# Ledger of designs, part 85: designed miniproteins, single chains

Each design is a single chain, and the fold is of that chain. pLDDT is the mean over its residues in the fold that is shown.

## One batch from the design tools (miniprotein)

Design m3130
Fold by ESMFold2-Fast:
Structure m3130 (fold): chain A 55 residues (1-55)
Amino acid sequence: DERREQARRAARMVARHAHERGIEVSEETLRAIAESLGVSPRYVSEEYRRAMEEL
């Protein structure tokens, strides 16, 4: 699913930015990304968590 691939890339970019800046990304931000890409908010949150674990 192309939308899921885009969501995974967005989640990873957000995770990297948050890590480099020392900030915490809000659940509202992750939900907004999910809505804009037409995917589940849970999916974006899971990919964000996975990306943070890789850092």
Scores: mean pLDDT 79

Design m3132
Fold by ESMFold2-Fast:
Structure m3132 (fold): chain A 61 residues (1-61)
Amino acid sequence: MDKLIKEGEELLKQAQEAYRAGRFDEARRLFLQAAKKFLEAGVSPEEVSERIQKVLAEAGV
């Protein structure tokens, strides 16, 4: 399970970078992939939402 969480965190970092670069379509795909990895790892939908919200806040959203 830890491997899926790490993969999700790496995808969130890539999504944040894509978002800051103005590649919004790529960022959206990366956020969806990260969410999928977290859900597969057994993270609740609520916690996945919180993780994505934190990354968006750090990206200036």
Scores: mean pLDDT 79

Design m3133
Fold by ESMFold2-Fast:
Structure m3133 (fold): chain A 63 residues (1-63)
Amino acid sequence: MLERAEEYLRKAEEALKAGDAQTALKYATMAAVLASSAGDEELLARAVEIAKEAKALDPTAES
């Protein structure tokens, strides 16, 4: 599970850098769900931060 959470987190970061808030929010949300289920507080915090940045970039984006 953690390997997939890391993969989704990286995809979210790449989407955010590309200006794709919708994709960034979706991948960050998936990473957060997996990190939460695994009990990885550090990974969860990073995923939540990326999701917040994605929402700031496009407030209409949906997870």
Scores: mean pLDDT 79

Design m3134
Fold by ESMFold2-Fast:
Structure m3134 (fold): chain A 79 residues (1-79)
Amino acid sequence: SMSLVQEYLDNMQALIEKYYEEILKLAKSIIKDEKEAEEMAKFVAWLVAVAFMDEKEVKKEEVLKLAREILKRFLESKQ
């Protein structure tokens, strides 16, 4: 059987592969600089993947809700 760590890594990779484009679109809608938006999207995708690492399947609505909250906190910290 796969180790627990491998199961978490597989879940994280699957989430990023499935939802990265939507997270990137969300980041680009909020961050004016294209490069900053891409870098932030990668960071946010990783954070969302860590938050849901125990989950084999995560709904798009849950992923994007958390991504929006992380991006909102980033914008507040930039003020």
Scores: mean pLDDT 84

Design m3135
Fold by ESMFold2-Fast:
Structure m3135 (fold): chain A 61 residues (1-61)
Amino acid sequence: EEVDLASALGAELARQGVDPLTAAKIAKDVVIDGLPLDEVAEKYGVSRETVERALAAARAR
């Protein structure tokens, strides 16, 4: 489910040092709202690679 993936992505981003609130917003924008990774990364000041790695790890769970 998309909600489960968003939760997993938020947790992975938080593990990488992203603020938990920001991690949750990124997870929603990427997984629930389907926004492009580049736009979300730029919006929250994280690298695209950070979001891509966290998303890959979340999907592997």
Scores: mean pLDDT 79

Design m3136
Fold by ESMFold2-Fast:
Structure m3136 (fold): chain A 68 residues (1-68)
Amino acid sequence: SLSDTEKISEAGRLAYDIVLEELKKGLTLEQAIEKARQAVREKYPDLPDETIDRILKIVERHVKEREA
């Protein structure tokens, strides 16, 4: 089984990959983040909403820095 730290790392990578894929399809950043949120919740149902929100905020910052 994955530790909480490993789950957070994997969830972050999953979210980042989804956001980049959805942006390439022409979705807005907001829409891409929402799709990533749904996927993370489905795959890691034991992660608290607060943890998922923190992961998505970090992903959003990294994506914005990449696009700047």
Scores: mean pLDDT 84

Design m3137
Fold by ESMFold2-Fast:
Structure m3137 (fold): chain A 100 residues (1-100)
Amino acid sequence: AALARAAALGAELERLAREALDLEAAIAASSPPLAAAIRALAEAEKNKDWAEVEALERRLSPLVALAVLARHPDTPRAEREAMAAKAGVSLATLERALAA
């Protein structure tokens, strides 16, 4: 029971972080630079070029995380940490970039 509950909470945090990123992806459809970057990632996924997908995700994830956090400064710490982990950077690095 305890392990199943911990796994469910972890999955919920990941889902919330993904929903925040997906919302910014939808908003980025109105922003040419971000829309172009998201389109490049989608094209790489369509072509099953996993090396390119991984490279683009590493480049785009920090920028998308910064965009989400800039628009949602009240994002809870757990979600901020999840976003930083998904972006492959430390939360401190994201927070420094937001303060700059």
Scores: mean pLDDT 65

Design m3138
Fold by ESMFold2-Fast:
Formats: C-alpha cells, sequence, structure tokens
Structure m3138 (fold): chain A 64 residues (1-64)
C-alpha cells in the first residue's frame, strides 16, 4: 500500500540522517536513494524532495 511505502521511506530517511551525522556518507547516499525510489512509488513529492536533499548533501560530502 502507499501507506506502507511512505512508512518505509521515512524509516530509511531517518537512517540516512543518522549516517550523515556519523560521517558515513556512502551509506547515507544509499539509504536516501532507496527512500527516493519508494517515494516515487508512493507518489509522495515531499518525501522525494527530502530524499533528494539528503542524497545531494551526501554526494557533496563524498566529493569534498
Amino acid sequence: SKEELIAEAKKLLEEAKELLKKGEYQRALDMATRAGYLAIQAEDEELLKEAGEIAKEAKKKLSE
């Protein structure tokens, strides 16, 4: 269901935020990317935007 996809995406985004805080940028990127995929499946634009912002931050840290 959409509700289950949204709940799973939110859990992955919380994990991604924790990983960013710990400096585990590749793992944070992986979690945020998976959350983004689920957000697309759920048609949740706000979750997709949030996942994209976390992924962008992780990519920036990996490049610098």
Scores: mean pLDDT 88

Design m3139
Fold by ESMFold2-Fast:
Structure m3139 (fold): chain A 57 residues (1-57)
Amino acid sequence: SAAELAAAFLERVGGADRELALEAARTGDPELIRRVAEQAGVSPEAVRAAIEAAKAM
């Protein structure tokens, strides 16, 4: 799924927790997106962009 692809990307590139990244990708919850962004060292906008890119594949 697009959520699984986004979560795998955020884990691999950013070092984010896969379970957290998967839930953020599935729900779009702003709090979860912020937590993933903090773990990956990127902006919340970058996390949203990764999720949208995965949906486009």
Scores: mean pLDDT 82

Design m3140
Fold by ESMFold2-Fast:
Structure m3140 (fold): chain A 88 residues (1-88)
Amino acid sequence: SHHATIAALSTGEIVSAGRAAAERAKELAQELLDPELAKIAVEGIERALEKGDPNLAMQGVLEAARGMSEEQQKRFALALKALADEVA
């Protein structure tokens, strides 16, 4: 999905901006996603921070996106893109 790709790339940028930005991305996942999907996204973000590899956060977001509706993917992507632009 185009939106899933935007969400993943935006999350990689956010994690690269540091822990404070990554915590805001985790909060967005918890606010916007079903609990099971939020957990997948949050675990990916935490692994990325621990290992210093933004690709792990992107992989987590792509995996979470597989469980999302098209509308959920769009909302999550737009929120993450806005946050990425803010913390850049």
Scores: mean pLDDT 89

Design m3141
Fold by ESMFold2-Fast:
Order: C-alpha cells, then sequence, then structure tokens
Structure m3141 (fold): chain A 56 residues (1-56)
C-alpha cells in the first residue's frame, strides 16, 4: 500500500523526512517517463502518508 511504501522509504533514511520526500519526488518524476513504472498515483498521496508516519 501507499503507507507501506512510505514507511519503507522513511526507514531507509533513518526517519529523515526531507531525504525520504526527495527520493519519492525523484522516483515519481522518473515514473512519468515510463508507463510501466512501479510507482503509480499521485506523489502527494505518498508525501501525506510519509508526513503522517513521521509525526506519529
Amino acid sequence: SVEDIAQKVLDAFDHNLAAAEQLLRKEFAEAEKDPNAKLKGDVEEYLRALRKLAAE
């Protein structure tokens, strides 16, 4: 799910929210060029999940 991906990214950066947000933005920018991209949907949905997890 979106929350599972956000949690994994946050954990990968030792809960550095800024680094996690930058990675997700980069991945979604690359995904726009590839119709078979693994990441689907709106980057803002992932960023909201990431911020919610970081605030918990």
Scores: mean pLDDT 73

Design m3142
Fold by ESMFold2-Fast:
Structure m3142 (fold): chain A 80 residues (1-80)
Amino acid sequence: VTEKELTLGVADLLAGMGEVFKSKGDYLTAGEFYEKAGELYLEAGDLEKAKEAYLNAAEAYKAAGDEEGAAKARAKAEAL
């Protein structure tokens, strides 16, 4: 197991936690997990998964009423 493989595995777990909290209606916590997953995917060089995670974070933040957080997460996705 390489550092990159470990980082991807942790990112996958964080994205999964985002889905769990989203299913529970905890959209702020879901957005935070998706954003952290995006950061780790970016660190690992998986730009496609990073972009997807940031877009999921933006959607979750918007559902929570956090327009500022949604805009920032969307900007991170667009930068990729």
Scores: mean pLDDT 87

Design m3143
Fold by ESMFold2-Fast:
Structure m3143 (fold): chain A 70 residues (1-70)
Amino acid sequence: SPPPPSSMDQLTQASQLVADALRAAPVLTPAQKEQLRQQLLALGVQPQEAETLLTVGDQASQNGANRPTA
């Protein structure tokens, strides 16, 4: 049997979940962010880590659309 998931394995799964959501919808609505947050918490991700992953995903989406030119 595989070893139990560590916090790092949980963060990897959480990051993949956010990446898959962004692949399907490059810009996340507040409702989609709320759903993702609940899914991240269900995976056992700490609330702070879940907020960080959602923030990074949101910034990546915004930076792709509004990359600074200077």
Scores: mean pLDDT 69

Design m3144
Fold by ESMFold2-Fast:
Order: C-alpha cells, then structure tokens, then sequence
Structure m3144 (fold): chain A 84 residues (1-84)
C-alpha cells in the first residue's frame, strides 16, 4: 500500500520468520508451521515472492518433521512457484 505500510508489514514478516525458526529449533513444529504460514500469507499480500518462498520452505520443513509428507511436498512445490 503506502511505503510505510509496506515496511511495517515486511518487519512483521521478518519477526514471524524469526519466531518460527526459534520454535523449530525448540522442536515445536506445530507452532513453527503456524508462524511460517502467517509469514507466507503476509508476504503474499505485499507481493514479495522471495520472502513468501522462504516462508513456504520453512513451513514445508515443519510439516515434514510432523510426518505430514504430502502437505510438505505441496508447499515445497508452491515455494518454487513463488520464485516466478
């Protein structure tokens, strides 16, 4: 939207990615997955395909750790698609 709104959303996305990575490192894969999903949704809203791809990759890894292999694979494919 405005530049200030864009920068505020980008900061929010970065905070979610940091929190998600911390949850993943702690073994809380359900929490990590949810945080990465929020980051991916915000990145999509602001039109940032590179950050969306990163968030989807991390969400995919979290789903893999939860044994949700089919969902993990679908998000990995979606992450690749986000790179145009």
Amino acid sequence: MSLDDYLAQLQQINDLLVQGKAAFAAGDYEKARALFRQAAELADQIGDPLTRSVALENESESLGKLGKEEESKKLREESEKSLK
Scores: mean pLDDT 84

Design m3145
Fold by ESMFold2-Fast:
Structure m3145 (fold): chain A 55 residues (1-55)
Amino acid sequence: DIEALTAALSDPDPAVRRAAAQALGKRPEGRPALERALSDPSVEVRLAAASSLPP
Protein backbone atom coordinates (compact mmCIF):
# COMPACT_ATOMS: atom_id res chain seq x y z
CA ASP A 1 0.00 0.00 0.00
CA ILE A 2 1.65 3.21 -1.24
CA GLU A 3 -0.15 5.37 1.32
CA ALA A 4 1.11 3.23 4.22
CA LEU A 5 4.69 3.29 2.90
CA THR A 6 4.53 7.05 2.34
CA ALA A 7 3.30 7.49 5.93
CA ALA A 8 6.22 5.32 7.13
CA LEU A 9 8.62 7.88 5.58
CA SER A 10 7.42 10.27 8.34
CA ASP A 11 8.20 7.80 11.13
CA PRO A 12 10.51 9.10 13.89
CA ASP A 13 12.67 5.94 13.57
CA PRO A 14 15.19 6.24 10.69
CA ALA A 15 15.30 2.42 10.39
CA VAL A 16 11.55 2.44 9.61
CA ARG A 17 12.00 5.26 7.06
CA ARG A 18 14.90 3.35 5.43
CA ALA A 19 12.74 0.21 5.08
CA ALA A 20 9.88 2.28 3.63
CA ALA A 21 12.25 3.86 1.08
CA GLN A 22 13.47 0.41 -0.01
CA ALA A 23 9.89 -0.85 -0.38
CA LEU A 24 8.79 2.26 -2.32
CA GLY A 25 11.72 1.76 -4.71
CA LYS A 26 10.10 -1.45 -5.98
CA ARG A 27 7.01 0.45 -7.21
CA PRO A 28 7.00 3.24 -9.85
CA GLU A 29 3.93 4.89 -8.25
CA GLY A 30 6.02 5.45 -5.10
CA ARG A 31 8.57 7.61 -6.90
CA PRO A 32 7.39 11.05 -5.67
CA ALA A 33 7.55 9.88 -2.04
CA LEU A 34 10.91 8.21 -2.69
CA GLU A 35 12.30 11.43 -4.20
CA ARG A 36 11.22 13.23 -1.01
CA ALA A 37 13.26 10.68 0.98
CA LEU A 38 16.39 11.92 -0.83
CA SER A 39 16.17 15.00 1.45
CA ASP A 40 15.80 12.98 4.67
CA PRO A 41 17.98 14.10 7.61
CA SER A 42 19.33 10.54 8.01
CA VAL A 43 22.20 9.55 5.68
CA GLU A 44 21.08 5.88 5.66
CA VAL A 45 17.57 6.87 4.48
CA ARG A 46 18.98 9.13 1.74
CA LEU A 47 21.30 6.34 0.54
CA ALA A 48 18.45 3.80 0.53
CA ALA A 49 16.28 6.18 -1.53
CA ALA A 50 19.11 6.92 -4.00
CA SER A 51 19.94 3.22 -4.48
CA SER A 52 16.21 2.39 -4.89
CA LEU A 53 15.70 4.84 -7.77
CA PRO A 54 16.36 3.38 -11.24
CA PRO A 55 19.56 4.60 -13.00
Scores: mean pLDDT 78

Design m3146
Fold by ESMFold2-Fast:
Structure m3146 (fold): chain A 56 residues (1-56)
Amino acid sequence: GRRGLELAARETGLSVETVREIVRRLRAGESQAAVGRRYGLSPAQVSGIVTVAETL
């Protein structure tokens, strides 16, 4: 839900809108490694966003 997006944004330092775009990309089949490289995120940060994507 929305709370998960806000938490992920706070943990990554990104905007909620950017986290929502990342969720959309992951759902479209973009790899976690590609997302991490594109947005400068650690594997742990990408994994956190994946969890949010699975609950939306």
Scores: mean pLDDT 77

Design m3147
Fold by ESMFold2-Fast:
Structure m3147 (fold): chain A 118 residues (1-118)
Amino acid sequence: LIEEGKYDEAIKELEAQLKEDPNNAETWNALGEAYLKQGKYDKALEYYEKALEIEPNAYVYNNLGEVYLKQGKYEEAIKYYEKALKIDPNFKEALENLAKAYEKLGKYEEAEEYLKKA
């Protein structure tokens, strides 16, 4: 609740930045992150997809995986983390998140393998 007010202000500032530069993938990604922090998963997905349309990158794929992870869609989360790792195989955050998704599925052996790579 108290954090919602902080994210609402950040969202307004980011939306103003998009009006000035609608082709800034970092701003679209930041909006996705703000909505994810508010638990507004559908909006987070929409803004992350816009960031990918402008510039496909490992960081945005990792963030899409996190949305699915928070929704309990662990198999979908794994697919997006794998997409992030195809772009950057040494992306520690994606490796750690992939391990977490495997843990949520009860696949502890796979989770440990990815943690060792991180």
Scores: mean pLDDT 83

Design m3148
Fold by ESMFold2-Fast:
Structure m3148 (fold): chain A 110 residues (1-110)
Amino acid sequence: SATEKLIERVERARDIARAFFKYNPELVKAIDEIAEKLIEGLRSKDFETEEEAFNYLKELLVEIARKEAGASDETIERINELLEQAKKNPDLEDVYLAMALMEIAREKLK
């Protein structure tokens, strides 16, 4: 399904982000917490299209960034830019999603 494909992308993005934060246990924990909330949110709904699933992922990421991490408007704009790059570059989708997770994790630990 579109949902399961996107969950697999989130799981790969989590693995990439964890690798970058390998020597910082608090950032690794933040990445895991964010990824689990995204996966839970995605599994709570059925999507007819991959675009609908991706748009909901964007909404969840912004909500987590604002409510859980206290992210600034500048950070939210950066997350939105990374997600647009993910959409435009399917081969690098996992990397751009990982970068978005890393932005939120850094904000959460400020």
Scores: mean pLDDT 86

Design m3149
Fold by ESMFold2-Fast:
Structure m3149 (fold): chain A 86 residues (1-86)
Amino acid sequence: SNKEKADKYLAKGVQAFSEGKYEEAEKYFKKALELDPNNALAWLNLGEVYDAQGKLEEALKYVEKALELDPDNLAAKSALEILRSQ
């Protein structure tokens, strides 16, 4: 299913991010979002990749999208506050 494929790309993105492979992580999270565009966690993870690269405007946009989809997500709220303080 598209959800199973998206979850596989999310896992690959998380692994790439943990290894400092930010461009690879970005590609995997974007592939996950192509399959499941309403996945708030994938938007949050993409924002964290951009933040790690110093791309604050894009990071903010993606974290805001995660909060739009899941307004009670505490991790996304915390990420938004941190980004706005930079």
Scores: mean pLDDT 88

Design m3150
Fold by ESMFold2-Fast:
Structure m3150 (fold): chain A 62 residues (1-62)
Amino acid sequence: ASKEDEEYAKELAEIAKRNAELENMPEVGEAAIKAAEEAIKKGLSKEEAAELMQKAAEAVAA
């Protein structure tokens, strides 16, 4: 994916990480970042990457 797509995915992962820290769960942030990296590696769209990050964060936090 493009650098802009990667930056966008990282921004969303950082937001998820901040929310995870408030819950005292750093694993949530790491899961979101890892999901973003995998989505970009697979060539998924920015929208799909964001959705995967959200689902990964929710799977760990909820």
Scores: mean pLDDT 68

Design m3151
Fold by ESMFold2-Fast:
Structure m3151 (fold): chain A 69 residues (1-69)
Amino acid sequence: TVEQLQRQARSYGAALAVAEHLGDKESAEEYQKKLQQLIEQARSLGPDVEQQVQQAYQQGIQAARQDLE
């Protein structure tokens, strides 16, 4: 469902932000790939879904960055 894609996007976004903060390049690359796959899947469902998933991963990134600062 769209809600499941959004939850995964938020989770992967947060994990990406943590990996980048720690300098874990390997994990950062893996989460970037997972986010790309989610975006492609969302795009196949429609532009509204793609936008919602993109917003969700950005929210995950921002929330994690706030916790790290």
Scores: mean pLDDT 82

Design m3152
Fold by ESMFold2-Fast:
Structure m3152 (fold): chain A 54 residues (1-54)
Amino acid sequence: MKKLQREAAVVATAGALGGRTPEEVREALERAGFSPEEVERFAEMARKGREEVA
């Protein structure tokens, strides 16, 4: 809840990965030290953002 800036940063970072698949984004976030559940959720947010823009 107190990670609004972090959510935005994660979504931007996932997008900067070149619109990769959730699997690639998930691995990158895991290496950054995120929990598996948060990793999958953030990857989903990134994909949702792209579909909304498109």
Scores: mean pLDDT 60

Design m3153
Fold by ESMFold2-Fast:
Structure m3153 (fold): chain A 75 residues (1-75)
Amino acid sequence: ELEKEIEEKVEKAREYVEKGDFEEALKILEEIIKLAEERGDEELVLGARAEIALIRGDEEEIARLRAEIREIQAR
């Protein structure tokens, strides 16, 4: 149920990004982070934060989050 809710929000965020509605996409990505934290999905939290950083154009945050994702995937 929580997994399905996260999957539905990921699809919604993708749709908003494709439409160029970045404000709505950011809102949904923040909701995804909250749900991912509740289930302990560290990789999903970092992935959603990286997408937020991409939308905002924060290259330093993007580089930091990509490094953290690589570290988790190497575990």
Scores: mean pLDDT 77

Design m3154
Fold by ESMFold2-Fast:
Structure m3154 (fold): chain A 77 residues (1-77)
Amino acid sequence: SLAADLSTTERRILGILDGRGPMTVAELARAAGISPATARRHLRRLEARGLVRRERGRTPLYSITEAGRAALEAHQA
């Protein structure tokens, strides 16, 4: 299960994106209370797993996928 592989930080990132919609790396880093470098690392990992997608544009936006929502739901205690 993908949910079993999620760190606490990755669950928090998915929850923020689920609640607030598409965000930049900087906006997500601020919302999650982590550095932009840490946010970018986690977003790349989540994107590789298909749990988030990156929208192309002047400033890239990241959003949660249906797979990301399913993983977040399955991981709830």
Scores: mean pLDDT 81

Design m3155
Fold by ESMFold2-Fast:
Structure m3155 (fold): chain A 58 residues (1-58)
Amino acid sequence: RLARAVADFHTVNPYFLAVKKGDILEILEELPNGLVLARNLSTGKEGYVGSSHLEVIE
């Protein structure tokens, strides 16, 4: 499934995924706590990001 970032998220924590508004992400896993494990297709990085920062597009 693909998602688009609707807001910027900056992090130095390696477990979290930094995103910029408009980035396209592949959703790898959705967690019941509101976190999503995703791959940012713009950067090639993987990590956890809050589902509130994402809009599902596919």
Scores: mean pLDDT 80

Design m3156
Fold by ESMFold2-Fast:
Structure m3156 (fold): chain A 55 residues (1-55)
Amino acid sequence: SVEEQARREEENSEEGARKAKESASKLPKELAESIKLLAEVAAETSREVARRRIE
């Protein structure tokens, strides 16, 4: 279902963001912060898409 697919996409995006944050912790501070910001934006976008699909 669309609802089930949207939920899985949200979970996958959150998992990706978590792994990106872990990898970023080994980089110079400035690069790590940029990667964390990009990961958060991606996660928020996935949450918004999932919310709209469930409606």
Scores: mean pLDDT 72

Design m3157
Fold by ESMFold2-Fast:
Structure m3157 (fold): chain A 57 residues (1-57)
Amino acid sequence: SKEELLEKARKAEEESKKAKELAEKLKDNPSLSAGYYILSVGYETEAELLRRKAEEL
């Protein structure tokens, strides 16, 4: 349903925010920080795709 897609998008947005905060806190470890930043971008992309899919329903 549209509501389920929007809930999944919201959760992906929350996970993106958490990953971004971890990347910022771990700046002194460039490899680990970069990994969390990539994860954050992945979750943001997932959330955007889920919101677009919800609009098609």
Scores: mean pLDDT 85

Design m3158
Fold by ESMFold2-Fast:
Structure m3158 (fold): chain A 98 residues (1-98)
Amino acid sequence: MSSTDTIKLVAETPEGWEELASYSPTGAFGMVRKGEWLAFISSKGGTLYAERVKGRWTVSKDLANNKLYVTMSNLEPEDSAIYYTVVGDEWSEGTEIK
């Protein structure tokens, strides 16, 4: 019996949130896997989640360190993947989950 697994991922952007707002009208920062949108966070901290991760994922940002944190709970085999961070229309390779 496995306990509910929670993993906290960190994705870094060198530009910071101020620069993200310059490249996107929404200041949105997103998480994408295999071309599928999963989660977004705005420059103001508003979040939006895809149905498959809704209730299991929490996205937050650390403006002081230019970091995006993703907390995932109740991990499933399909969650083991490479995740990309999306800034505007640009792609950045995120943390691999094992």
Scores: mean pLDDT 55

Design m3159
Fold by ESMFold2-Fast:
Structure m3159 (fold): chain A 99 residues (1-99)
Amino acid sequence: DPVVEELRKLMDKAIEELKKLGFSDETIERLQALGDALIAMARDLGVTRLLKGEIKVNEDGSIEVTVVLETADGRRLEVKITVNKDGSIEVEVSGAAAA
């Protein structure tokens, strides 16, 4: 599954950035679990395309992962995951707007 492969690569890249910045093993495991949940959701929703996969390291030491997915019926889903410097994780899901 090309979309699952691309999502795994994106999540692996995000995990490597967390490791470089010295985040805890607990925070890394939480992001891995969120990545697995995102992949499961993409499969369940019939996602056919990854429109955007982006990792941003902010000046405050937080990391943002932004994913924009498209389903076979043309709906779009945006997922933003923010890992704060203290190890807290925020997830925003928006979209699923019909074409």
Scores: mean pLDDT 82

Design m3160
Fold by ESMFold2-Fast:
Structure m3160 (fold): chain A 71 residues (1-71)
Amino acid sequence: MEEIRELAEKLREAAEAGDIEKAREYYLKLGEKVAEELSKIESEEERERFAREVEELVREALELARAVAAA
């Protein structure tokens, strides 16, 4: 989870800086890490909980990027 949070943070920073290439790179890495972590989860219930946490982190990062673009 921490690695996913770090990648989401870097995505946010790149988006705020207007560095679209870096933002895309971190977005792809985030997706890869999410897939890797999901493959390690044995329980469907834990998998659902993890997916919800990731959705919230990605939502925050995208919302911040949109707010910066609108400002």
Scores: mean pLDDT 74

Design m3161
Fold by ESMFold2-Fast:
Structure m3161 (fold): chain A 55 residues (1-55)
Amino acid sequence: MEEAEKAYEYAKKVFDEEFAEVAKLSVEDAVEAGADPKEALELVKKNIEELKKEL
């Protein structure tokens, strides 16, 4: 899924590969639960930005 791959790449650049896998799974799980892929990606990016702001 394009949006899950984008979440992976974004998280990998900001944190690491382990976090990138979690970001990818988060988008995939949200979409499987009925979320819009673009909305799921934006939510995951928002969460990454909040964590980055923390440290």
Scores: mean pLDDT 80

Design m3162
Fold by ESMFold2-Fast:
Structure m3162 (fold): chain A 64 residues (1-64)
Amino acid sequence: REEEYGERVLRVLNHLATLSQAERGRLTVAELARIAGLSRRTFSRWFTRYVGVSPREYLEALRA
């Protein structure tokens, strides 16, 4: 269900908000997918749908 995937994506975003810049720099898409409880493919699709960029692009932007 769409709402369930949205909640899982929000959980990942909330987790990222609690981390330092250095901690964010060590995160991988696979680790974010594990936090969401989804496969990398499923996580990437729903993250992109809700956020507007891929998880990899998002992490790269956070690293500055």
Scores: mean pLDDT 77

Design m3163
Fold by ESMFold2-Fast:
Structure m3163 (fold): chain A 54 residues (1-54)
Amino acid sequence: SPRLDQVAALLARGYSQRQIAERMGISQSTVSRHIRELMERWGVRSRKELAEKF
């Protein structure tokens, strides 16, 4: 989805959950949900493993 792709791109650039929320104009809780959806898509169990994909 466009929102997940945007979150992934910002994570790849090293932005924090807060910075992603500010840049996308959404809540930090929404970013957290999108990070969880990315973890499921990449088949990783933790945010640490997700960071290794970028």
Scores: mean pLDDT 80

Design m3164
Fold by ESMFold2-Fast:
Structure m3164 (fold): chain A 62 residues (1-62)
Amino acid sequence: GSVSVGELDGKFVVGGRSGDEELIEVADTKEGAIEKIRELAKKLPDIEPSVEKGEEVLLALP
């Protein structure tokens, strides 16, 4: 699975994809987006190996 992270319109967007399943969440803060990544990993366990890298990328966003 994979984690995607970005910023859109002043909000943080996070996505998890596992095979043919994709879930997208939006948060107003980096901390909220990290929580969303962790919740996505609970629903899509195969993205778990990408969680730490996703959190690092998110925290590095301006």
Scores: mean pLDDT 81

Design m3165
Fold by ESMFold2-Fast:
Structure m3165 (fold): chain A 55 residues (1-55)
Amino acid sequence: SVDETLDSIIDSLLLSDVDFETGVKAVRKALELLGAPDRFDEAVERLKQRIEEKK
């Protein structure tokens, strides 16, 4: 599913210790490729929460 793929991408970004701006760009491109650009705002919030939890 798109949600499972998105969670995997976010996990990979966190493991790679990318900065937030780079992570947002990666998520945007991934959602475009998955045909789900409408989920971008939710995906960015998930990424932001995961990064804040890591701090």
Scores: mean pLDDT 80

Design m3166
Fold by ESMFold2-Fast:
Structure m3166 (fold): chain A 85 residues (1-85)
Amino acid sequence: MNSRVGDAVRRVMQRYRDTGVRPTPQQVADIARDMGLDDTSIQSVVSAWTALQQTNLIDDFIDRLQQQPDDVSGIMTDLFDDYVS
């Protein structure tokens, strides 16, 4: 579950890097659906992307994801903890 959500978030970030265009929540959901995620996992991906957009942490998340591709939940926790501190 977490690995698939992480892969979907990474796919969204790669799409953003490749196009320079910020994906909408609908486009994020479509990417996750195309990757075969269930509705609960799709919602998790959309929620993670929305949180990153609202905090302006997208670039920091991309940088950390390049270093730790398998630990999306750990990256999210550390990133938001660093932001609040």
Scores: mean pLDDT 70

Design m3167
Fold by ESMFold2-Fast:
Structure m3167 (fold): chain A 55 residues (1-55)
Amino acid sequence: TLLAAAIVLGVLGFLGLSLFATYAANALVQSLPESLRPAVLFAHGLVIVGLRALV
């Protein structure tokens, strides 16, 4: 259960960080959706790829 708890906490932390970044980006996108949406998706993709490279 300790190992499972550590994994769950790590996943929750990562999800929280991702959700926070998405929320901030979404607030910006609401002002200028057309030009900001590809930049938001690009940044999100880079974060995911970077994390995969670290793993």
Scores: mean pLDDT 65

Design m3168
Fold by ESMFold2-Fast:
Structure m3168 (fold): chain A 77 residues (1-77)
Amino acid sequence: MLEEAKKELKDLLIEAGLSENTAEAVVKTLLAFSRASGLDEVQVLNLAKDSIKRAIEAGASAEEAVRAGVFAAIQLA
């Protein structure tokens, strides 16, 4: 569900060290991107979440992990 995907991504970003405002902005940006690109919102958020998790597991900073997630979402377009 969309609300669950939004919450999971936001919680992950906050846990990684982003402020609540920054985490919310990242989620809103990905949603806007998915809508503009005609992509499935849940699919985009889940792909971003998975990419961010993998980046963090590999030792990336929060900013590096966000870039990885955004890049993965863009590749769907």
Scores: mean pLDDT 82

